# Ledger of designs, part 91: designed miniproteins, single chains, continued (2)

Each design is a single chain, and the fold is of that chain. pLDDT is the mean over its residues in the fold that is shown.

## One batch from the design tools (miniprotein)

Design m7145
Fold by ESMFold2-Fast:
Structure m7145 (fold): chain A 94 residues (1-94)
Amino acid sequence: MEELRRLIEEALEEMKSLSPEEMKRLFQRTFGELFELADIRDSLFQMEFFEIVSETLEKLDELIKKGASKEELLEVVREGFERILELIERYKKS
């Protein structure tokens, strides 16, 4: 879990200097790394994981179209990563 938290913290810090499009790409890359590091062989986990990713990307696209602030975009990404981390923790506690 500490490794996953560090990956998220590093991604969020990097995103502060990125464009909205770059933030979206980094989020997609980071979620892929989180999925690999979690190494959970559960089909329900996979479905819930990709649902969180999809919802987060949809919210980002909506905010970008509305000309939302960098702070609002970072908040959506942070919430997406928190939901992913909670999902991983839930499945690992089984």
Scores: mean pLDDT 83

Design m7146
Fold by ESMFold2-Fast:
Structure m7146 (fold): chain A 85 residues (1-85)
Amino acid sequence: SMELELEGGRLVREYLDLKGQLMSLSGYLPQDKRNEILKELSEKTKKVVDALLSGDLEEAVRALRELVDFLRKKIKEALEEVKKQ
């Protein structure tokens, strides 16, 4: 549907912005925490890609919402860690 396509486009823009913020912040984190974030990010990104490859737009948008929420949570956690330095 057009509504899902519009939401998908918005979520992709949010994903790109938030991923950039998280990658910048991850440079201030210990290597083990950085590696954990990268692993989880790869796993969540794979779910979006797999849904797109299967042609399931509803599943892709749902997985993308979960990915965006994950990024927001990890940014908050990383900011709290950096602030303690």
Scores: mean pLDDT 86

Design m7147
Fold by ESMFold2-Fast:
Structure m7147 (fold): chain A 115 residues (1-115)
Amino acid sequence: SSRVEEYRELMAAILEDFAEVFEKEFNDKETAEVLRKLAEAIRNGDLKEIEEIVGKEAKELFEELLKKAEAGELTHEEFQIYLAKILLTVLSKFDEESVKEMQKKLEESIKSLEE
């Protein structure tokens, strides 16, 4: 296998492992399903599907990672950083953060008014 194919499979496997953790440990099937869909898109090298799931910026991070892997310049630390950034992008889009953020903003507003 090429280095690019090996890294695509490694990323897909790690994302599938995270999906298992979200489903089994956190009972979060929705995040697990998104992570599995992303894993399949990465495994297939489907850049369009990756962009649709994670957005243009995270898709560009994937392309940078794959270019470094092909050149043999990708370190373990860089791989972990790229993967973490992509995961954070997925999690931020999955979560109805707007509901949690609205609650937090309301609590902060109440605290400010009590000063």
Scores: mean pLDDT 72

Design m7148
Fold by ESMFold2-Fast:
Structure m7148 (fold): chain A 80 residues (1-80)
Amino acid sequence: SLAEEIREALLNGDLEKLREILTKYAGPGVADAVVEAYEAAREGKLTDEQIDELYEFLKKVLGPEVAEAIREALRELRKQ
């Protein structure tokens, strides 16, 4: 599924694939927002408020299943 493909790209740190997928389905601005969130999560700087704001935005653009997959992946990345 699209949600699984995006989750795998995030968890593997495949930012080129992540950008390609997100640009195709949502445009470059959404791709940039998710990549910035990935980088913040890896640095331990991504807050729960920022994750929730991104989730609400992505839910409107990509739907709830993709938005939840991104939210769960970002939370997992932040723990590591």
Scores: mean pLDDT 87

Design m7149
Fold by ESMFold2-Fast:
Structure m7149 (fold): chain A 97 residues (1-97)
Amino acid sequence: MLAQKGIELGKKGAESKDGGEAARLAIRGGGLASQGVLDGSSTGQEAIKAGSAALKGGLNGVKLAKKEDVPTAVAGALSGIGAALEGGLKEGRLAPS
C-alpha cells in the first residue's frame, strides 16, 4: 500500500517542471516506500519500483532546480532513501519473518 503511493508520488515528481515540487514529491514518495519495506506491508517489487520512481523524481528535481542549495538537499535525501530500499530488498526485506 505505502509503496504504491510512493510510486505515484515519485512519478509525479519525475514529470514535474518545478524543481522544488519534484523534490518534495520524490522525497515523500521515497519515505512512503521505505516505511512500507520496514513494516513489511509492501512487496519487494513494489518497494523497489517506488524507490526507483522517487529517485528519478529527485534527479529530475535537481535538473530543474534554479538554486544550488535545492539540488544538494534533494540528492542527499533521495540517495539515502534509495540506498536503504535497495540494500534491504537485496538482502531480504527489512524485518524478515
Scores: mean pLDDT 55

Design m7150
Fold by ESMFold2-Fast:
Structure m7150 (fold): chain A 107 residues (1-107)
Amino acid sequence: AEEAKRELEERVRKITEEIASQLKDMIKNTEAFIKDPEEKKYAIDFYKVWAAIQIAREARRLAEEYSKKTGLDLEEMRRLAAQVAVETLKELGFEDMAPLVEREILR
């Protein structure tokens, strides 16, 4: 049980870091090539929503996988996945995405 929870935490963290890395590249490209501040903000906000949804989908999938594999409660696994994804996003400077990610994982 404890070992499986750590594996879920590690995999959710890794997926969150990978998607956040892609988002950082998208933001850098937007900042380099879009001159208009309003268009830049719109593009970045769109990419953040995309990334948040991708993180939530992967976190939910992993929570379901570990619930089925271990017999642990699905809602407990979802709460753990949400907590790890939120903490990882805050560490990476994407705290503004955390409420959407948490909502999408827990619904």
Scores: mean pLDDT 89

Design m7151
Fold by ESMFold2-Fast:
Structure m7151 (fold): chain A 73 residues (1-73)
Amino acid sequence: KAEEIAEEAVEEARRLSLGGKKVSMAQAVAALEMAGIDRELARKAIEEVTKGAKEASLEQVREAAKKAAEEQE
């Protein structure tokens, strides 16, 4: 379940990056929301994984999506 959400979030982030390997923080949060994660949980997870950086890699999006999906249940 969490793995499926993480995969969907990565696909959405990839689309938003126009084939790049990084997305903005806003795009990362949007990708998690599009995968079915609550916005507040998405923001928290992205911030924790990126340590407050301005951009997130696709791998960081995957990790954040897994953490948020598990917390969301």
Scores: mean pLDDT 79

Design m7152
Fold by ESMFold2-Fast:
Structure m7152 (fold): chain A 94 residues (1-94)
Amino acid sequence: SMEEELKKKMLEALELIRELAEKYASPEMQALIDRLIEEALRRLEEGKIEEALKLVEQVMQMVALNLLEKKAYEGLKLLERIAKEIRELVDKVK
């Protein structure tokens, strides 16, 4: 289903976010990102897809700003691609 595809894409995004944070973010920023990822995962387990989506979007914005600051343009490209895929899936579900 489209909802299952959206959930899978959100999980894929969270894994990418974690990898990019480990590579480019400060330890303090990594800790904050990890907490937001855990919250998003908890919301997904509870079936609160809209709340999870908001958390995914929030943490993507935080990581995107950090990537811009570090001039990590390849990482930013990957993040922008998955963000676009999530938006397209949301449009099909909503």
Scores: mean pLDDT 86

Design m7153
Fold by ESMFold2-Fast:
Structure m7153 (fold): chain A 80 residues (1-80)
Amino acid sequence: GEHIVESVEVEIGETEVVVTTTVRTPSGALIKVKVTADLTTGKGETEVLEKGEGVSEEDIEAAKEIAQRIAVKAILEKLN
């Protein structure tokens, strides 16, 4: 199986973009990842909000990478 993006929530503020991505693992578990990007400082933060059962460290890292890629796209869309 593959990691699948189940949902994406984007909150666009004046000084920050917050992207919450829910990723399904190959085992069927869900991981919810929040990425916050500060548009004034260029700093980003990545937080895992929720983890389902059967989640491995590799699943967590994959979900973070997916969430970060989605956040970058959201930021670029805001700047254009």
Scores: mean pLDDT 82

Design m7154
Fold by ESMFold2-Fast:
Parts: C-alpha cells; sequence; structure tokens
Structure m7154 (fold): chain A 80 residues (1-80)
C-alpha cells in the first residue's frame, strides 16, 4: 500500500496535535512511520533528516527528541 499525500498530511497533523501526549517510545515510532512515508513520496531530504534523528535518538532527552521531531513534522507538512 502506497500512502497518498492526503493520508500523509493526516498522519502528520495527528502527530503534531498529539506530540505533547506521546511517550519517548511513541516519538520513535512516529519518526519511523514518517521516514517510511517520506521515502514513499520521494521526499529524500526529509527521509535523510529523519534517519539522522533516529540514529541519534537514544542520546536525546525526551524534550530534545520531541522538539526535533516537531521540527521535522512541520518541514514534512510544508513539503507535501
Amino acid sequence: HMISKEEAKKFIDYALENIDELSKEELKRVAQTLRDIAKQLGLDEIAERIEQFLNEFDKLSYEEAKKRLKEVLEQARKEI
């Protein structure tokens, strides 16, 4: 199943609306899902940014992970 742009937008909007309610583990799952979406939509720069975030994830505090994920989600929303 290839995700549509509208489905991707809904995912991003849901994640942004609920980001403060997400655990650190859930932030990682959102990032993994967003990476897969970005790859499917050909958003290579976004996908690379998320890969770097995931590589650093275990070193980030909860607040740092949340802030960085929010920035990537906002960028992805603009690119779609």
Scores: mean pLDDT 87

Design m7155
Fold by ESMFold2-Fast:
Structure m7155 (fold): chain A 81 residues (1-81)
Amino acid sequence: STPSREERLAKLREFLERENVPEELAERALQVHADATAENAAATRARGVEIRDELVALGMEETARLVEAELQAWIDELLAA
């Protein structure tokens, strides 16, 4: 079974904390995921790019890649529903 939205957000929070992502940036990433809908997919992708770029600027390139991939997968699930 597909993890619930709540379970996915909890796992993302744990991941961001483990990777030592700054709290402000972690909360923004979580909010982008929480606010994602099929209708706002383009705006959500743009916000995701901003989060990615800030993580890359912090030297967290692999974390940025994984967070972007998770957001893309989430958007794809919403668009397929």
Scores: mean pLDDT 84

Design m7156
Fold by ESMFold2-Fast:
Structure m7156 (fold): chain A 55 residues (1-55)
Amino acid sequence: MEVEIVLSGDSDISEVLEKIKEAYEKGYKINIKYEPDTPPYHKQFVEKALSELEK
């Protein structure tokens, strides 16, 4: 099962990170789509969270 998570400038990053964690814990494949207006800071948070889950 796949979960698509879309990040935009209006996204609540804490909710996005929680959804990523829940999907990973359930064994779902996570596909993240970054919209052009997504701040680099938010991208870094998401990338870090994904990296930490792979440990």
Scores: mean pLDDT 76

Design m7157
Fold by ESMFold2-Fast:
Structure m7157 (fold): chain A 84 residues (1-84)
Amino acid sequence: SAAERAAEAEQRRQQQRELGDRLASASLEESLELARKAAQDTEQAQLMMGALLYGYHKAREEDEERARRLGEVGRALADLMAAK
């Protein structure tokens, strides 16, 4: 039903937001290791990419250095996904 689809979409958004907040606090090395692990699973890779985009947009106006780091991790994840 429409209600079930809406609930699933909201849960996915919450997961992306929570992961984005964790990535914003993580070091570059930790984030790259998470990207390597996520790239092994399509669902995990998609969730992490969404989280990185959320974190990037949130940081871009307030913390350009954090935004650049999140962008670097996103590019690394995309490269790992393409290499598989």
Scores: mean pLDDT 78

Design m7158
Fold by ESMFold2-Fast:
Structure m7158 (fold): chain A 88 residues (1-88)
Amino acid sequence: SAMERIEELIKKLEELVKENAPVEEIEEQGDRIVEEAKRALEEGVPIEKILEAADRLLEIAKKSKNPEIARIVASTAARIYLLASKRE
């Protein structure tokens, strides 16, 4: 399902964050999550589920010890919140 795809992408992002992967790779993964969230909303996934995904990204950002990575992940969460707000 669309939510299963989003959950797998977030899990991959969390792994990249824990590994302190290159910023460019984390940004690319974030872009994939945003695009999949947009698709999920278009497919009729409830806004609540998309907001839950954004909340998980924000928690990952808060736990990051790298400020640049934290900023990128928080930005990804913000982009998803904006997508959800546009549908309300």
Scores: mean pLDDT 86

Design m7159
Fold by ESMFold2-Fast:
Structure m7159 (fold): chain A 63 residues (1-63)
Amino acid sequence: MTEEEIFEEGLRLLEEGRVNEALAKFQEVVENSKDEELKKKALERMLELSVEELERAVESVLK
């Protein structure tokens, strides 16, 4: 399986709402890919998901 295929699996998991599993796939791309553009895309996805997760955590605390 190529790093591009792993990245695409991450996107599929996001469509299913499996955010934690998608993050794991993007992390695999960042750690194992030699393609700088692909690593950048994976990192941007991870940052986007982390911000969303932090927003949910803040809302939960502020209840």
Scores: mean pLDDT 76

Design m7160
Fold by ESMFold2-Fast:
Structure m7160 (fold): chain A 69 residues (1-69)
Amino acid sequence: SVAAELGIRAGLMAYDELVKKGQPVTYSKLVELAEEYVRRLAKERGIELSDDEIRQGALVGAGYALFSL
């Protein structure tokens, strides 16, 4: 789904930001930051996502970034 695709991209961006800033990479922080990135990416692409879709995408992306990198 589009939300999952944006979520994975957002999770990777969130991970990169935390690492570059020398901040702890935790699932909770990744989810919070990934939600912000999903909202931004959706706006940039002109895609309308519900808050639930944004949240689900962020959860998927955060999990991907934390456990697959």
Scores: mean pLDDT 86

Design m7161
Fold by ESMFold2-Fast:
Structure m7161 (fold): chain A 58 residues (1-58)
Amino acid sequence: MSALEALKEHFLKNDDPSKLPFIRRGGDVSKLEELKEEIAKVKSLDEFYEVVEKWNLS
């Protein structure tokens, strides 16, 4: 499995949204589905990190 595949699986298969920084900072859980769609669409590590930065996941 590539690093990108491992990161996407870890994120998309994680059923605990409370571990996501934006949720812990009072982010709206209804936005989680939009975030998962963006993660699922990324094709490279650079795109993945762009989504991470956009959603302040780090």
Scores: mean pLDDT 64

Design m7162
Fold by ESMFold2-Fast:
Structure m7162 (fold): chain A 89 residues (1-89)
Amino acid sequence: AMPPKPVDRVTRDGPQVLAVSRATVPEDQAAQTTFTLPELPEKVTVVNRQVSPTEWETLASVYVPEDKAEEVEELFRKATVTVTALALP
């Protein structure tokens, strides 16, 4: 596995906080991205999508009360990601 790296971008839209990570892997491999986040009471949804033959984008999204959104945004900015390239056996 590659060493942990910071998330590429964090954005907020009202009660929604999003973290974005982009990874590059060989064309015949998939990128599996794991976010290391502090434990949150709200459910974090993670979506992985292929944006080119060698690039994958992973979005972590959570809906929180607006009075907590700034704190959650800061937690997401401090989050790390680990990228694992999955080769077919």
Scores: mean pLDDT 76

Design m7163
Fold by ESMFold2-Fast:
Structure m7163 (fold): chain A 82 residues (1-82)
Amino acid sequence: MSEEEKLLEEFRKKMEELVRKAVDAIYNGNIEEAKKIFEELRKLAEEAMKRLSPQDRERVRGILKQVEAFLESLIEEAKKKK
């Protein structure tokens, strides 16, 4: 694999792990932990974008926005139930 392909795969795996942890935190009512994981996701994406081509940076940015929207939706749903 190229260096960029390895970086994208590494980003994907780490992102999936952080998303899973954030979802678990939200369902357990630990919103502060979920916010910290959100910040880790942003840092992960920023570090990946520094090493990627402009086109791959836009892809990572799009993925981050979708993930943030998904997690924010889950937080709002969790708040409505309590």
Scores: mean pLDDT 77

Design m7164
Fold by ESMFold2-Fast:
Formats: C-alpha cells, sequence, structure tokens
Structure m7164 (fold): chain A 99 residues (1-99)
C-alpha cells in the first residue's frame, strides 16, 4: 500500500479507536471491500470517510433534502458487501468499546 493509503487507514483507526492489534484486520477488510467494488483502496477510503462524515451530519439534522437522501442511498449501496459490512462492524464496535 502507498504511504497515503496507510495514512488514511491510520486516520480511520484513530477516529474510531480501533486497537493496534485490529489495524491489520481493518487493512485487510478495506482492501477486500475496495476490490469487491472495483475501486482502489485509496478511493474506497476517501469515499468511506465522506460517507461517514455525511451520515454523522444527517444524524444531527431535523430535515433532509432530496439530494441528501439520494446521496445517502447511493453511499449505502457501497456497503452492501460482506467485507464492507465487516469493516463497518469493526469501526463502530471499536468506537463503542472505547466509550
Amino acid sequence: LSPETRALIAALADRYAVPAEKIPELEKLAIEAAKEMGLSVGTFLRDLATYLDFQAQLDTKDTLTLAEQIARQLAGALFNTPAGKKLLALLLGSQAKAA
């Protein structure tokens, strides 16, 4: 992996409090999810970060525009893969345990 891609994985792990021993699993799941979607790992991680930021903003809003709803549905489709689901479970599970 490129240094840029490794930095994206490290930033994601830090953001979700992924323990050091789980970082190799996070890396493998990101590679597998990107491959299943036909994306580079870097593109996948940038799209994932954008999706998670958008999702967090929506959770704090009283109303959604039609464009925002469409964007959310399209982003959601990217994670309807076994590797994507496991990746999200690892991130959210790590964050919950760190609280």
Scores: mean pLDDT 69

Design m7165
Fold by ESMFold2-Fast:
Structure m7165 (fold): chain A 74 residues (1-74)
Amino acid sequence: MIDEKIEEFVKAVKEGDIEKALETMNELGRAIKESEDPEAALERAYQALDEVAKENPEFIEKLNKYLKEKGYKL
């Protein structure tokens, strides 16, 4: 269910687990598409993501730095 994926993402952000946060974000996107109400599911996900980003601004900055430095982009 989408709520489980949202919770996994929030947990990964709070724990500072960048790789798990990225993995759960991809799974969350898939769960939204498979939802019986994709629009409501997307709105719920957006609200949860906005809230966790506001509460963990340091993690968002760290995530951006991590992606830049890791070079998984050629």
Scores: mean pLDDT 73

Design m7166
Fold by ESMFold2-Fast:
Structure m7166 (fold): chain A 104 residues (1-104)
Amino acid sequence: MTRLEKQIQLFKEILKRMIDEYEKTGSVSEKTLEEFKKSLAKTYMLVKIESSNEQIHQQMDNLVTLASDFIRAVREKAPKSKVLEIGAQALQQADKLLQLVQQQ
């Protein structure tokens, strides 16, 4: 397992935790939100450093967009159904990114 694969898996686990926390409480702790933002930034940096594959770069850019939408929805206290939908889309995008990285 590469450093990038491990980082994507860690990012997915934090994202799952945020989704679960929001589903149960209607909010996410500032600590969890900051951990998520740092994990997203680290994943982005590792993709740019460790992959020259344009498809992987595009999938990472898509993940940044969805993760940013998720952060915004959480902060703005959007309806729970919308936050969970965006979170699920971000998780699916992270899975797609992981599969492409594993095929290198």
Scores: mean pLDDT 88

Design m7167
Fold by ESMFold2-Fast:
Structure m7167 (fold): chain A 95 residues (1-95)
Amino acid sequence: NEFINTVFNQNSNLPKKEQLLKVLVAVFNYIEENLDLSSPKSLHTGLQLIVDALKKFNVQAKPLDVLLVISKQKSPNEELELWKPVILAAQKKAK
């Protein structure tokens, strides 16, 4: 995704955790502004954008794993659970 690559590159001078936070805030803002999450198709698109952002940081997740994390439920993806505080902080900052 060109949008994710642009935000990633703009924040390349930051430590990985801070760069991920900035990228995820931008992704959540994009979702809030452009997608109706009450639609299953738009919800899937939003979750896939978060998955694509995580993949840029070598964090592999499925859309359902991301949905569990942002719903404050436990994901079976142990690596994603380690990044859960950053993901939830980004979601909160995006408003």
Scores: mean pLDDT 81

Design m7168
Fold by ESMFold2-Fast:
Formats: structure tokens, C-alpha cells, sequence
Structure m7168 (fold): chain A 73 residues (1-73)
């Protein structure tokens, strides 16, 4: 597996995790603590997503839009 393929795989995993976090039921019993924990996890995942996108851009020359399209976003 190439370095680029590894980065895309990590990026796909992060996107799936972010979708799962965003897809929590609106009627979820999450209180302020649950919301804070979700936001904390979401922030860390967003930071990691940004770093992976930056690395892919540097290695491939792809735009952010092209990367998102390849991820099915």
C-alpha cells in the first residue's frame, strides 16, 4: 500500500467516525457531559482530518474538493 493509500484509508475511517458522531439520535439522553464529550472527540477528529487532507494535498496535488469527492462527500 502506498503512503497516499494509507492516508486515504485513515481519512475514510475518520469521516465514518464523524458521520456516526453527527448521526446520533436527536432524542439521545446526552446531557451537558455527553455533549461536551462528543464535542471533544469531534474536535480531535476534525484536527486529524485537516492534517491528513494537508498531507494528501502535498503528496498528490489534489484540491480539497477532489479529495472530498473521492471520499464520497
Amino acid sequence: MSEVEKLFEELKELVEELKKLAGLPEDASGTDIGVAALLKGHTELVQRYSELVKKIKELTGLSGEEIEKLLGL
Scores: mean pLDDT 63

Design m7169
Fold by ESMFold2-Fast:
Structure m7169 (fold): chain A 65 residues (1-65)
Amino acid sequence: SLDLLSPEEARRLAEENTEKALEYIKQGKRSQAASYAVATALILASAGLPDEARRLIKRVEEADK
């Protein structure tokens, strides 16, 4: 089987990576922020948290406006 993070581990990693993505947005580094957000959303979805993945993408998109 593919290694999967537990939902708790995925949420913790997502919080850390979300902060990094938002800092990239503040710096005008939109491509880096998008890459971080998408990679993190995939981790959340793989851990069985697709609604949290969707929320993360929306949060980063809102910060980029």
Scores: mean pLDDT 79

Design m7170
Fold by ESMFold2-Fast:
Structure m7170 (fold): chain A 74 residues (1-74)
Amino acid sequence: MAPAYKDLDPEKLREAINDLKKLIAEGKSVREAVQEVLDKYELPEPLRTSLEVAALRNDFDAAIQALEAAIKAV
C-alpha cells in the first residue's frame, strides 16, 4: 500500500520532474540535480529518501519514477 500524499500538489511534483530533467540536460550530475530539487521543493518522506537513494546510485530513471509514483499517490 502506498502512503497517501493528500496535501502534496501534483503540479509541484510535475514541476520537480521538469526541473530535474532540465538540470541533467544542463550537464549537472544526478546527485546535484536531485539535491537542487530537494532544496527547491519541500518534498515529504518517503519520497525524499527515495530520491536520495536514486542519486547515490546515479540512477536518473529511478528518481523520475519516484516522483511519478508520488503523483499517482496524491
Scores: mean pLDDT 77

Design m7171
Fold by ESMFold2-Fast:
Structure m7171 (fold): chain A 85 residues (1-85)
Amino acid sequence: MYYKITAKFDTPEQLKKAKAIFEYLKKRGVALEIKVDEETGTVEAIFKAESEFDEKLIRTAVDQLKALGAKEVKLEKISKEEYEK
């Protein structure tokens, strides 16, 4: 199953820490793509969950982003078509 996390931050330091969380998940093979928009303070990542453990890692990332002080954190289930855009 595919997921998208979108998080918005006020500071570049928070944004860089959020990117580091997603880069860790990319090394784990759970995150597929990471996009950072420094102008709007937005970080977005696409995830593929193959197991309940992967889904737990994704949900833990959402909690970590909130702990970093994100203004908005959105977790969405997406289709394969949305990932391929």
Scores: mean pLDDT 81

Design m7172
Fold by ESMFold2-Fast:
Structure m7172 (fold): chain A 79 residues (1-79)
Amino acid sequence: MEEVEELLKKIEELYNKADEAYRQGRFDEAKKLIDEANKLLESLPEEVREEIHTRMAQLRAENEKILPELKKKFEEENK
């Protein structure tokens, strides 16, 4: 439970850093941070993932405003 809170804090930090990188035009770094957060979610145990999944969905909703443009920029920067 407290470990779950620490993981949520780490995921939140990754999303905050991704948002900052996006605002600064560092789209490659923003993509890596988002991928890191997603990878962290996938590596979690099923029971822990169930609780984190709800919280993670909330965090993703916060970043969903920039995700469509961020994805477009990622493809543009990579290709």
Scores: mean pLDDT 67

Design m7173
Fold by ESMFold2-Fast:
Structure m7173 (fold): chain A 74 residues (1-74)
Amino acid sequence: MSPHDAITQAAVKTLEEKGFDKAAEAARKAGLEHSSESPESVLTAIGLAARKAGASTEAVSDAMMAGLKALAAA
C-alpha cells in the first residue's frame, strides 16, 4: 500500500465511523486527485475536503490524526 493510499483509507474510515459519509466521499476524491503529490499534501487536501463537505472540526481533526498515524506506519 502506498503512503498516499494509507492516509486516504485511514481518514475515510475515521469519517465514515463518525457518520460523515459525504465528508468521507469528499476525502476519498481529494486523496485520488492529489495522489501524485507528497503524502503531507494529500493529508492537507483530505482535511480541507472533509471540512468543506460538512464534517465537524473534531471529526476533521480525528481523520487527519488517523491519516498521520497511517503515514508513520507506512
Scores: mean pLDDT 82

Design m7174
Fold by ESMFold2-Fast:
Structure m7174 (fold): chain A 81 residues (1-81)
Amino acid sequence: MLSEEEIREIIEKALKTLKEKGELENEEALVTVMQIAAQEAAKNGIPEEVILEILREVMEKLGVPEEVIEKVLAAVREQLA
């Protein structure tokens, strides 16, 4: 069972990898990574609302633009529903 802190660390590592590749503005790559992370968090019993908060905070921390964050979170919500 992964904790919220462990999920946050996994997401941060994945986003740092995207940043190193210059892919942080690639909405499709961000959606894919965030959807995978959200599914794994949901399987570990983390509530959907908490998952969405973690994803937002990590994307903001790594400098993803707000417009891109909103689009990514909308795609994640649709997949989790």
Scores: mean pLDDT 79

Design m7175
Fold by ESMFold2-Fast:
Structure m7175 (fold): chain A 67 residues (1-67)
Amino acid sequence: SLEEIFAQLDELPERVRLVVNGIDLGEVRREDVKAAVEGLLAAGHKVKVSISEEDGKPVVRLEVEPA
């Protein structure tokens, strides 16, 4: 759910690395990731969120599929 995704993101630092469908978008604000996920879900897309740590930094991966 959106609430579960937001809870996971809220455990991360203010800035995270964002990867969307394998495309590295670099370092972004956690709040911008939350807004992007909410917007994608509101548009009817399916979003899978995975969170990992690479080289000591948090990485958020979004896998987005059209509804």
Scores: mean pLDDT 82

Design m7176
Fold by ESMFold2-Fast:
Structure m7176 (fold): chain A 88 residues (1-88)
Amino acid sequence: MEEEERKEKAKRIEEYIQKVLREMSPVAAKYREVMRNMPQELKKKMNELLNKLLELFESGELTEEDIDEYKKEVEEILEEAVKIAEEK
């Protein structure tokens, strides 16, 4: 697959996760704002998760389970980002 095409698919997965988070309780509003102002450390961690998904795209081995695991990992990062924002 083309490099750019793989990035577009990863972006679609990220947008799907963002949509799911938006539909959650009021905490979703904080997630969206925190994602926009996310610390660089957590942003790098997000990129590492995206890279893992991109490798699965490249191998053609991406499964629904992988997407669910990615969603869970992203939620954990967002929860950490919310905690940092609340601390401020």
Scores: mean pLDDT 67

Design m7177
Fold by ESMFold2-Fast:
Structure m7177 (fold): chain A 60 residues (1-60)
Amino acid sequence: MFEPGPNPGKDSAEIAGLVIRMSAGERVSQKELDKLIELSEKLGISDYMSKNIKKMKEMT
């Protein structure tokens, strides 16, 4: 059976916050990136989010 993550809305907000920070040119640690990828996998958007994260990280 499929079960949503612990807090899907909160997890999505955390992911969005990190993506916004990276696009604004803020430094994000590898630890934060790993957590972001893990959360995106739980939400079923891992491929999309990982691609965007890599692109933003390469720009900074």
Scores: mean pLDDT 65

Design m7178
Fold by ESMFold2-Fast:
Structure m7178 (fold): chain A 90 residues (1-90)
Amino acid sequence: KEELLKRLEKLAEEVEEPLKELYKDPEVQKIMKEEQEKKRAEIKKNKLSLSDWERGAAFWELLAEVAEKAGHKELAEKLREMARLFRELA
């Protein structure tokens, strides 16, 4: 699991600056709000019980969807990898 944590740390560094730039975009803020609303509705409907790692994975998956819809495909792939690593740690 230490190798997964090291991969996660490196990937977190790689996405830090792109995420800051992403959050400056008003269109991204709109997409984020819409995706958060969808996710809340889904959790309520399905009565999901998630571990801390699974909640983290869901968060990174949400950010990946937002990035892809905003046209940041490379960032979306890195954020999906973050979600995958969180699921492996769960």
Scores: mean pLDDT 74

Design m7179
Fold by ESMFold2-Fast:
Structure m7179 (fold): chain A 93 residues (1-93)
Amino acid sequence: MEEKIREIIREIKRLIEEGVPEEEIREFLRRKAEEYGLEEEDREVVEEILRMLLRNKKGDWSPLPDTPVVLRAQRLMTEIYAEEAKKIAEERK
């Protein structure tokens, strides 16, 4: 399940980078959540990640509460951004 969640996150990042409308990205997430049979907690985490990614794209760094869902979303996002940062650093060399 965790790898499927990571796949959803990577695809959401791609759609945001391509400038796909928020409504279409939300529809994609809803469809994938149903397709993979995501439980409520997993669905909440991927929805929070989508919200965080959209805010980051807009440059909106509004404070987030320290809830278990937000903390899990932040952990997954940190891991993905760390991987991207390493790739960017290597390309600069």
Scores: mean pLDDT 74

